# Designed miniproteins, single chains, continued (2): the designs that were tried, part 48

Each design is a single chain, and the fold is of that chain. pLDDT is the mean over its residues in the fold that is shown.

## One batch from the design tools (miniprotein)

Design m5645
Fold by ESMFold2-Fast:
Structure m5645 (fold): chain A 106 residues (1-106)
Amino acid sequence: GKEAAEYAREAAREAERAARLARDPGVSRTARGAARSAEEAAEEAEKGGKENNLKASLLAGSAATAAATAAVSGRKLGEPEEAVREAREAAYYAGLGSLAAAKAAA
């Protein structure tokens, strides 16, 4: 659904910002992975229908896990506070996108 796509798009933007702000290459790659999964989740949610919304939910869930991992690792490695914040926000919106897509699939 539209709501799921909007949350996934927000997650993708914030994950991409986290990737750009990150100094550690591993944190940057993990955040970029989250952005990619969130973009794919948005594309599937925009297609609509039960199967596409189920796929969007799973992809957004994957994005949430990757973004949360980037935030935790970034904090441990002393990354810029803004990079950690953007990764946390990406995880939050990806989680909302996953729930909205699951609801649209029902």
Scores: mean pLDDT 90

Design m5646
Fold by ESMFold2-Fast:
Structure m5646 (fold): chain A 82 residues (1-82)
Amino acid sequence: SAEKERLLARLREELDALEFSEAFKDEVLALVEEVLPTAKDLKKLELEVGVVLGLAAMMLALGYSKEEVEEKALARLKEALA
């Protein structure tokens, strides 16, 4: 659907603007793509993903380790999207 395609395009642009590893970006996109076919509320999905990524980016800016931040962000996304 056009709405789901636009959400993925926005997410890719947001991830590219942030200093995450390639592996983390790939895992985030894979998790969202897995949930998209059954997602009933795209605005809620986009908000939940955006909040997790925003907090992760802030933690990186504060000097927390990339490995720890990315691991915790992926765990939170898996919980939020379940």
Scores: mean pLDDT 84

Design m5647
Fold by ESMFold2-Fast:
Structure m5647 (fold): chain A 94 residues (1-94)
Amino acid sequence: MIKLTEEDLQELKERILELIRKYFGDSELGKKLEEVVEEVFSKTKPGDDLAAIMNELGKKLKEIYEKASEEEKKKFDEFLDGVLQVVLEIERRL
């Protein structure tokens, strides 16, 4: 169980938001994804478990993914790969 510092939480949130802007820009889907990230991270605090945060985020993202168009799903797959790389990089440092 990986416990995140305040700095780790801010970095994780910022990097995920940057990925949303990169793949979805100012689209309606991008805005919904940013709202989900803001909601999930608003409930986090230093010492929270990375896996628990990612499970909550993943659950909400999956609900949006299942309702997305085939074109949006392709961008989602690239976005999710980017998120996985961020998570693995943070885990490797801890």
Scores: mean pLDDT 81

Design m5648
Fold by ESMFold2-Fast:
Structure m5648 (fold): chain A 82 residues (1-82)
Amino acid sequence: MTKEVAEENAKISLEELPETKELAEKVITGNPSAAVQSGVALRLVGMIIDLEEANKINPSPEIEKALKEVKELLKRVMEKMK
């Protein structure tokens, strides 16, 4: 990815993080369909990729914190999918 594309994707991921956290919590605490669980897991994986690429280019505490949060949410969503 170009630096500009990586920064834009990371910005979008950070802006979408509160909504994605809400969606992930609904999966973790509810009884959603397999399709909804898979969709949320895929969304979290995409965010991790975008944030990791941006962090490689220009590390920031904000991106590092978001990465830790998204990775924890993905772990919890995957545990729910068992």
Scores: mean pLDDT 79

Design m5649
Fold by ESMFold2-Fast:
Structure m5649 (fold): chain A 102 residues (1-102)
Amino acid sequence: SEKTKELYEKAVSLLQELQDLIGEAVRLLDEMKTPEDVAKAREIVARARQLLDELRKVYEELSKNPDVDPETLELFKRMVDSYQATLDALEARLAEKEAELA
């Protein structure tokens, strides 16, 4: 259906933005020298969490559609959970780096 297609297209766009933000945060962590770099990386991770919340909403809408393959939903859920773990790990690394720069 058109609505299901739009939800998939939205998910793809959100995933691309999320991957770009995660890449930027990782680059900043590797190059981090100042408290200002920590603040910038925290803003990027916060934006990434907002995108992940939007992805969760897309997942919830897809899960209401009986025409969506359950295996596709399970893969989507695992992907969302994986990004949650990635962002949690990035925040832990940021906290460690902030302590090193203090």
Scores: mean pLDDT 86

Design m5650
Fold by ESMFold2-Fast:
Structure m5650 (fold): chain A 98 residues (1-98)
Amino acid sequence: ALEELKAIFERIRDRALALAREMGASPQEIETVELAIKTGEAVAQTALWLGESLEDALRAGRAFAHAILNFGVKSGTLSPELAAALDAEIDREVEEAL
């Protein structure tokens, strides 16, 4: 479960960062994206450690990644267009893993 979760978040990270770069993201936007994914992974790993299923852990991690991206939009550190594209990409990767 933990190794599977790590592999899923590594794929999310690689694809999200590739997408952000293709969309012309600034260095600050890239840092916000990295923070969102790292936070999501940390939450998901904690949920697994507390005895949640892989499915519920992935959903929790996804929710926190979305929350950080949304905060980035609200604080002006991330464009709404980039955030929407990243939210969709994260959702696709999590749903494919379920």
Scores: mean pLDDT 88

Design m5651
Fold by ESMFold2-Fast:
Structure m5651 (fold): chain A 94 residues (1-94)
Amino acid sequence: ADPAAVKAAEEIAEEINKIPGLEAKVEGNMVIVEVKGDPKAKKAAEEIARRLNEIPGVGVIISGNTIYIRIGSDPEGQKKAVEVVREIAEKYSK
């Protein structure tokens, strides 16, 4: 995997893990988010999936209570994905 994409995935997972009811782990350039069923966590997860899917070079797949986020090699897309998730984490961390 692209080392820059891996670093972005790590930063995204760190931000998502600040949101109660969301658990994120990294596998290369992928962030795997598990939603624990809390209504606020579900809303945060839906906003993460929607907003990240709008970013060129970011792939989002939803399967049940799990969201798979693939970070591509575009530096602008990587930066925007981190910024978007940070904003959502600030909104939903409390």
Scores: mean pLDDT 85

Design m5652
Fold by ESMFold2-Fast:
Structure m5652 (fold): chain A 76 residues (1-76)
Amino acid sequence: MTVEEYIAYVNALPRSLLEGLIRLVEPDRPFPLSDAELEAIKAGVIAVFREKGPDFVPTVPGSELPLEERLALYLL
């Protein structure tokens, strides 16, 4: 998957799918998310993929990974 394909994929994800994944990582987070929060999370996930690529290895245990890094792993 290219960076451009991943950007298109992430931006096309429905709110319900992203909120479902975020709820698995941060169950105590208030839902529904604002449009600004959703766009910020999408941008963060894209930034992780852009920086580290599809085969990136987490530097910390999964429970200590930032939300955006955990979502990037789920969306690979």
Scores: mean pLDDT 72

Design m5653
Fold by ESMFold2-Fast:
Structure m5653 (fold): chain A 77 residues (1-77)
Amino acid sequence: MKEVELTLDLSGVPKEYVPQVAELVAGLVELLGKAGYDKVKVTIVGATPEQAALVTEAMRKAAEKAGVELEVEVKDV
């Protein structure tokens, strides 16, 4: 099974750029699925609950479109 693990650190990312980061990471998840990865595991660090939810939702939608399995782990700030 072809898997990749990513850590996304949102510490120090200005709130205004979090939506753009969410779209970029969602695009990466979609690309990895198209490239033949079966599973993507993402650990989110340094995010508020609101930021973590926004990023997770964007990645989940991208994973559904690409047909790749997504696991998201959120660590406390």
Scores: mean pLDDT 83

Design m5654
Fold by ESMFold2-Fast:
Structure m5654 (fold): chain A 112 residues (1-112)
Amino acid sequence: DVFEEAVEEFSKYVKETGEIDYDLQKKLLAAERLLEDLGDEKMAALLIREYLYEKKGSSKEEIEKEKKELGISDEEYEKAKELVELYLKMDDEGLPGSERKKRVEELLRKLK
């Protein structure tokens, strides 16, 4: 399970650094929410690894390599990034669950 492997890599990073970064934790939760809404384990795994690469100072080339290995297109990746940005924005705004659901449904309609 590529998603479980990505979560294990995240857990190992947290254990090795001793740091739980609030921003990184929010991004992990956003990737889990994307998995729930889209059922796309490969996309959720890529997003978790991207967050870890950002923290480790890894190049954008590592992200491009992972996209190709997972068979994720640039279009699918950009759509997933828009959905994650919506999740993060809604979390920052403290929106109630009913409003969050409406905004997610509206974005998914526009992306389809």
Scores: mean pLDDT 76

Design m5655
Fold by ESMFold2-Fast:
Structure m5655 (fold): chain A 74 residues (1-74)
Amino acid sequence: NADIEAETYLALALIYRYLADKSTNKEEQIKFYEKAIELLRKAIELSTDPNLRAEAERQLKEVQEKLKKIKEEL
């Protein structure tokens, strides 16, 4: 079931996003955001539901912007 797998990847990505946002260590934040991006890309790839895909794409853009900001501060 592709949509259940996509939902699982999205949920796991949001956990990694949360861990990155909460981390006080920039290297740790980068690793968690990179993992979230990897999982969000898998969620997008597996999504057959356009709403699920759109949410995963929105989350991906937000996490990419957060990662870019941290790398620019490093």
Scores: mean pLDDT 88

Design m5656
Fold by ESMFold2-Fast:
Structure m5656 (fold): chain A 92 residues (1-92)
Amino acid sequence: MEEELERLKEELEEIVKEAKKALENNELDAFEKKNEEKLKRIEEELKKILEELVKNKDLEGFRKLLELLGEAYDAPEESVERALAHLKKLLA
């Protein structure tokens, strides 16, 4: 799982950088078409990881996934901590 998360992080960081560049150039539609297959694959990988984490009630795995997504999207650390707090309540 950790190796899969590391690869996914690199792919998401690359896509986010490309998306930001496309946004600056008003080329989001072209970006989406170009990366359609890659985005679908990443979505499927994320879904499989989420299903496995839910099945195993793996709170640490969820934390790592949220941190990875937050870092890739430059999301505030507070957003990751809030999501984790909500998950803890659902698992209690």
Scores: mean pLDDT 67

Design m5657
Fold by ESMFold2-Fast:
Structure m5657 (fold): chain A 61 residues (1-61)
Amino acid sequence: SPAAAVRARMDALLAQFRAGRISLLELAQEGVELARTASPEVRDIIGEALQEALDAHLAAA
């Protein structure tokens, strides 16, 4: 499904972020791009992933 594909993509981006391969800004930019044509359900998945990344970033500070 489109939702499953986007969840897999966001999980991959989160893994790259945790590995230090991409910045929080780069992750956010990818999420916003994916959200632009997405259904509300898919936007919720993207929002959850971005919130997880932000929470991890703030906890590490």
Scores: mean pLDDT 83

Design m5658
Fold by ESMFold2-Fast:
Structure m5658 (fold): chain A 60 residues (1-60)
Amino acid sequence: PALTVADLQTVPGIDEALARRIVDTLGDRIDGASQEELTAIPGIDAALAGAILRLRGELL
């Protein structure tokens, strides 16, 4: 199962627009996305990428 827009919005600093951009860019690949793939998305820095990876580990 992939992270949803709602799941991503639980991360401080991720609004609906950024969450939709992440899902639209990665889709099913979000379950296996690296920190490098996440930081390649405009608006995501190393801290946000780390928070997303932690969230994924907690939910998946």
Scores: mean pLDDT 78

Design m5659
Fold by ESMFold2-Fast:
Structure m5659 (fold): chain A 57 residues (1-57)
Amino acid sequence: SLKEEQEKVREIMLGKIQADPELGIKGGELAAKKYPELKMAILKGIEEGKEELARRE
């Protein structure tokens, strides 16, 4: 379902941002433009990734 795909995308974005914040965020922004139906899930993943990074600093 779309909801399952959105959850998967969110997890992928979190992992990408944890591995490389700059590339992960930039890649997510590009993906959000390419796949509008997943845009909200991608943006949520980016936001959660940024929050997790800030929490660790």
Scores: mean pLDDT 77

Design m5660
Fold by ESMFold2-Fast:
Structure m5660 (fold): chain A 100 residues (1-100)
Amino acid sequence: MSPFEKFLLSLAKTEEERELVAQFLALLQEINELIKRALTASAAERRELIARMEELVRQMEELRSQLPEDSLLAKIMDLEIEEARRRIAALRARVAEEEA
């Protein structure tokens, strides 16, 4: 577990929040591994990986929606979701360029 993961878990105030954060971090880790795979993948494989990543981002958004609006955890999770979306958008642009 990384220092960032430990920090995020330390911000959780309840067992329910800790479970939610743990699930969020697992989804984020899976997205990071899929991005890594996408960098060396074929265009067809990259499209499949992007579709999987978009589904994981939707799951991250669902977990985030369970936290209070003013939560520091929620704000950090929003930043991670935005970063994941930016990375996915960059991969989509690359696939479109290779298909053209």
Scores: mean pLDDT 83

Design m5661
Fold by ESMFold2-Fast:
Structure m5661 (fold): chain A 108 residues (1-108)
Amino acid sequence: MNIKASIKFDAKTKTFTMSKEDEENLQKMFGYLLKNPNANVYVEITAEVDGKVVFKTVAGSAEDALEVIYALGTLAIKEGKNLTINLELSPNVTETKEERDKLIEEAE
C-alpha cells in the first residue's frame, strides 16, 4: 500500500491547500502512525520551491512529521515563497532497524 499526500502553501495568502484525496491520505497516514506508535515505519518528506526539491528527510512518528511540516511552513512564510510538501508513508512496516535502514537507502 502506497499512501501519498501533498500540501501546498501559498505565501501571498498564507494559506495551506490540499485536495480532498491528499487530505484523506494524510489522515490515513497519521491515523496509522498514532495507532501503531511502536511500529518501525517512516514518512518520507520532500519540500519543493518552484518545482525544485530543496529539502528531503524522513520522520518516524506523526509528531516528528508535523514538526517538519510546521518548520517548512514557517520558513515559506518568512521567505515569501510558495511551497509544496510531499509526504509518503513507507509501504512496508518492519519490526527491525536493519529493514527500515534498507528502505531509507532505497528512497535516496
Scores: mean pLDDT 72

Design m5662
Fold by ESMFold2-Fast:
Structure m5662 (fold): chain A 105 residues (1-105)
Amino acid sequence: TSDNFQRTVQASQDNPQGSQQINQTVNQTRDAIQQGNTQQAVTLSDQVRDQVVQLTGSSGTGQDTLAGLGVYAAQQGNIDAARQIQSRITDPSLQSVVDSSIRHS
């Protein structure tokens, strides 16, 4: 149970249009990961991070989002994308979550 989760839910309710835009970019990022388009996936992950931080006003929610995308990349076998997304995370605990997912892929 992350405080970032509650903050993200509230921000989505306050700005439905911004939330919808984030969901679209997340889906595009996941598609790029699945297609092996590593450069596009990394670029889109940066965009999602920035959109989430703008919506919530919290850098922590952006880091949580990057960790989720990095885990997803590892689960899809796109280790290059997972490592590059991990390198953009500044929270050591979230970096460890992505690293664990890569090691078990």
Scores: mean pLDDT 82

Design m5663
Fold by ESMFold2-Fast:
Structure m5663 (fold): chain A 60 residues (1-60)
Amino acid sequence: SSQQTKLQQQIERSQKELKEVEEQIKKARQEGDHKKEAKLLFVKTSLKSEIFLLESILKK
């Protein structure tokens, strides 16, 4: 359905963003920027929650 296509595209976009955030976290850790790391971890948690919700809708 069109809804399934939209959900799949949103999941793919969020997964790409998650991967970028994970790389930024790795870089912040290597640089010892603990404040930036903490902010990025919050963003990562939000993205993972969004992906989980979208996947839960899609699997039904």
Scores: mean pLDDT 86

Design m5664
Fold by ESMFold2-Fast:
Structure m5664 (fold): chain A 81 residues (1-81)
Amino acid sequence: SVEDRLFEVHARIQEIVAKLLKYGTPEQIEEAKKLAQEHQERVEAVNDKLKDAPLEERLKEILKVEEELLEQLEKILKEAE
């Protein structure tokens, strides 16, 4: 389900953030914070755009945004390893 996928993506994001806090430089941590802020703004934009849409459609678009954040965080983590 979309909810199961969102749970998996969120769990992976939390795992990467924990690793960046342990192994990342201050610069890498700051980059991750900036990406998190941009992600929050994108999620808010999706919620506004799809406010009258079915919940399932909104969750699918939010999942796409969160998968994009995950990809960007994985790139930062790869550089930190």
Scores: mean pLDDT 83

Design m5665
Fold by ESMFold2-Fast:
Structure m5665 (fold): chain A 71 residues (1-71)
Amino acid sequence: MYEKAKKAVEDALADTIAAAQAEIEKYRSLGAAGTEEERRKADEKVEQYLHAIELARETAARTVAKLEAAK
């Protein structure tokens, strides 16, 4: 039970990070090659995704800790 639940949380976190990282790379590339306006928009998007990764990591860690405590 714990192993399956933990793996589900870890898989969801990995998927979230991978998706966010791909978007960050895309926007950084666009911003570096783009106009000043495109750079500003890219920076805003990058910051949003970085914050989303942080929240996802915290949520996953808390969920795993709760699963571990219930064992």
Scores: mean pLDDT 82

Design m5666
Fold by ESMFold2-Fast:
Structure m5666 (fold): chain A 73 residues (1-73)
Amino acid sequence: MDPRAAGAAYSGAIGGAAQDGLTDEEAHRLMQEVTGSEAGRYGGLEGARAAKDGMTPDEVARVGQEAGLRHGA
């Protein structure tokens, strides 16, 4: 899978969950359980942080893509 696509997908999903009150610990665990991939895991982590900071879905996806590329390239 493309690390960019994986990061974007995870940042969106986990970011949304984080805004609903999911902790960063819970978000990290979900990413480990669902993906097992470095790109998806780190993309989701950075995306969740962006979402908690109040970023838009597009910004969350961008942050996740960047993190996925950094760790999955």
Scores: mean pLDDT 62

Design m5667
Fold by ESMFold2-Fast:
Structure m5667 (fold): chain A 87 residues (1-87)
Amino acid sequence: GKLIEEAAKLALSGKITEARELLLKAGFSEDAAMGVGLIATGFFEEGRQLLLKAGASEEDAEAIIEGIKNRDLKKLVEALERVLERQ
């Protein structure tokens, strides 16, 4: 949705606090929102563990990491939407 796309854009632009706030508003858990924030700041393994704790699959956690590393907005948004569906 629009909130997830905006949060993804903020994460890719380094506005991590604002990205986390929008993810929480979109219905993500605190663990999932923090996991995305950690990945966006380069803490890939710590962020992966929080996403898995929040109910994300290994595949979706990896897709979020790759989306952020490659600045692939579409991949990041699609992976975030799948994570939200599991919450």
Scores: mean pLDDT 89

Design m5668
Fold by ESMFold2-Fast:
Structure m5668 (fold): chain A 73 residues (1-73)
Amino acid sequence: MEEEIEERVRRALERAEEAAETSLDGVLSVLGLPEPDEETRKKLIEEIVKAIRGGVEPGRRAALELARERAAA
């Protein structure tokens, strides 16, 4: 069970990294900002992934709370 949870978390973080890259492009486009250099882009993606990792448990709880609010509406 724990091994299965660890595998799911690992896969989720891998998907989050891909999503972070795509989302960064979208955010920059919406804000009208120029595409950052490769080094800056990499650092931004690393910080997003780090925030996701640090927020996995509290983020999961927050997401469940938001889902409940939306389901109630």
Scores: mean pLDDT 66

Design m5669
Fold by ESMFold2-Fast:
Structure m5669 (fold): chain A 106 residues (1-106)
Amino acid sequence: SEAREHFERGLEAEREGRYEEAIEHYLRAILETEDIELAIEAARRLARILERLGRHKDAYWVREAIRTRDLAVLKAVAEGLPEGKVLEALLEAESKLAFERMKEAI
């Protein structure tokens, strides 16, 4: 029941364009379910959002997990995904590079 509640909250967040919240709910749905069909549906939606956010490698891992049709593999990938901050880490690296460039120009 809790897994299904997370899935439904993920759908609502996705419809409203709250993609980070949708990701959290789909991950929780996968981790808390014993229903492989619910896990696959949550994973398919998760992969689409990851692609939309430019998280192509994360989306690839999720899609590969779906192809196995193995609930344990789906759960392992959901646990092993980088924390949903790959874009933040990239932006942080770019900000540091810009600052270094400004220092060199002085």
Scores: mean pLDDT 76

Design m5670
Fold by ESMFold2-Fast:
Structure m5670 (fold): chain A 89 residues (1-89)
Amino acid sequence: MKVYQATVTSPTGVQTAATVEVSDDGLTATVTAAAPLEGVKVGDGAGVVSDDGSTALGEVTAVTGPNTVVVEFKSPVKGKVVGVGFGRV
């Protein structure tokens, strides 16, 4: 498991600090924000941007707390995660 400090942007456009814990296979991440992730729901689209310019797209599979969500990606996360965003698909 790899742990990154990143900025998360909520569906409402609020930016906050977040800890992103990426699984060893790179296909899942737990995002824990410093503030509540208002408007994030299971089934929402999610994306990460890494320091090397790579991106990974996925969806929210669990909301485990007001500040904490689980994202599953279509392809492994690469590089150091610097940003996380959520949107409706």
Scores: mean pLDDT 80

Design m5671
Fold by ESMFold2-Fast:
Structure m5671 (fold): chain A 80 residues (1-80)
Amino acid sequence: TEELRRKAAEHARKGARAALEGDAEKALEHLEKAKEYATKIGKGELADELLDVAKEALEKGDYEMAARAAEALATHMETG
């Protein structure tokens, strides 16, 4: 499951980067992939909550908040 944890974190960080670049579509694509991998390691509920925060932030044009939610997901995957 180390591989799945790494993939979840990588996609979450790519989502954060895309959000900071103003690419909401790419950010959501990566965050959905992060959720997919997080779910496989029993972290689907956390990923879902943080993805919802990121989606709402992107809808409001709050790219910094979306990136923060994505980075939080990456950190939980790397440290939890």
Scores: mean pLDDT 85

Design m5672
Fold by ESMFold2-Fast:
Structure m5672 (fold): chain A 71 residues (1-71)
Amino acid sequence: AKDEAVELAEEFRRLSEEAAKMGRPEIHREAQLLADLAEFIAKSNLPEDKQKELVEQIRADLERLRAELAA
């Protein structure tokens, strides 16, 4: 869960950079916010089960933003 949150933060940071290069400021901003959230989850002392639930939620957001950027 914690390692997955770290990985998701990195993926959101990469997506944010790509969105900025493509002139998609809305996706850039949302990806940055979700990266910050993922980093917060990774550094938090939340129980593993709660971290897993949050990771699953933000993973769905990553897939959505990737689809939006690809359109």
Scores: mean pLDDT 82

Design m5673
Fold by ESMFold2-Fast:
Structure m5673 (fold): chain A 90 residues (1-90)
Amino acid sequence: SAAAEIEALFKEEDLPLAEATAREVLEELLRMLEEGRSAEEIREWLLERARREPLPWLRKLLEVVAELVERALETLGPEAVRERLREQLK
């Protein structure tokens, strides 16, 4: 499973860099949603960002996030996802 792969590759010393990457990704996701980008465009951007990720566990996590974000946008709609991202970036 993806969770087992992430757990096996996870290193606690990577957390400060991963936090910086998470903030960057969340800020870019919010920007793309506010610009009216489609779920497919956002998924493609996340997958491209994952390919450039040097931390293997974070790369796998970003791939999972790409699928979950697409499903969230299709299920909840962009406004609900935007509001949740704004809360996380406070």
Scores: mean pLDDT 81

Design m5674
Fold by ESMFold2-Fast:
Structure m5674 (fold): chain A 116 residues (1-116)
Amino acid sequence: SMEEIKELLNELKKVFQEAIDLLREARKIVPPELQPEFDALIDGVETLILAIDEALKTNDPELVRQAAQGAIDLAKAIIRFVERHREHLPEDLYNRLIEVAKKIEELAQKLLDLVS
């Protein structure tokens, strides 16, 4: 239902805010060479928050589908990047980044299933 979609979009938006906080924390402690990739991931999350706001405002299932697919793609990008650079991250921050990315992917997949 559209109510379930709105609830999932709002939950996804909250998890995206958690992802931004964790990515900003990680950015502060990694080598300068990796900081531009963290900036790109943060920009990606911020872009998807705007896409979610548009989907919520318009009630357009196509915009929900696009936001959900973008969220899955971004979650996978976060996991790949963080796994490649694990040695530069404290274990707790690594685990929290993987957990938040997996939660994004799970919520986004539920959204895709509802709008298919």
Scores: mean pLDDT 90

Design m5675
Fold by ESMFold2-Fast:
Structure m5675 (fold): chain A 90 residues (1-90)
Amino acid sequence: MEEELRRLREELRRLEREYEELLRRGDLAGALEVMERGARVQREGNLLLLEKAYKEGEISEEEYKEYLEKLEREEEEVEALLARQREALA
């Protein structure tokens, strides 16, 4: 888990640099693809942190379920925003 969180953190930093470079070049489609990948990596990290907190007894089962529902809603909102941006670039 800790090694997985480290890898996800490093991947996010890499994606951030790639996003900035693509924006500088005016590659909006490439920048959007990097944003989509970043959103997936961030969700994976959030799920791992939530699972760790639950397994270590830092949060209750009710809190765990509530946070899972919140993450699912956030994923749907991000996907809707990304879909709208894809249509705007078409």
Scores: mean pLDDT 80

Design m5676
Fold by ESMFold2-Fast:
Structure m5676 (fold): chain A 60 residues (1-60)
Amino acid sequence: SLEDQLYTELLERLDKTKSISEASAVVQEFAAEMRAQGVPLDVRRRILQRAVSEWMDKVA
């Protein structure tokens, strides 16, 4: 699904970051890209929450 593809893409971008500030910038940029593509707010929120939560669990 598009949601799964976007989730995977965001997680891959987050995995390449070297700091929390870089990860924050990636999240903001990806959220803006999703808004520009017309992704609904509820779908964007699910993608961001899932990807950030999973990434934080990996780096903790």
Scores: mean pLDDT 85

Design m5677
Fold by ESMFold2-Fast:
Structure m5677 (fold): chain A 75 residues (1-75)
Amino acid sequence: SEVEKKIAEALREAAEEARRAETLEEAVGATLRGIGDAFQIALDGGKEELTGDVEKLSEEAQEAYREMLEAVRNA
């Protein structure tokens, strides 16, 4: 769905920003913004739009989250 694509894109963009961060504050800031954006997109899309390819979305979200955590650890 469009909502699932937007969530994945927001998390991917946040992970990319976190990876480019040179400080802990920048990495944390990028991560929190990405999570907030994904949450807002999910709320705006509604429950029915969050079905379909849940497994793929979950995998992409987990990978982005791992990248964000790694960026925070390395800052």
Scores: mean pLDDT 69

Design m5678
Fold by ESMFold2-Fast:
Structure m5678 (fold): chain A 57 residues (1-57)
Amino acid sequence: DEELLKELAEKYKVSVEQIKGLVQLAKDMGVDVAVQYAVRELGLSAEEAREIIEKLL
């Protein structure tokens, strides 16, 4: 789990903390809200954000 978080953080140029927040947002408010957040705040594409969320949910 921790190794996967580090690998995704390095691949997508975001922090582990940002990925944890993204997954928590997806659990609390749904995947579409989390994807919108990632695009606006993390500079990810919608496709990249979805891949991260799907791997960790």
Scores: mean pLDDT 82

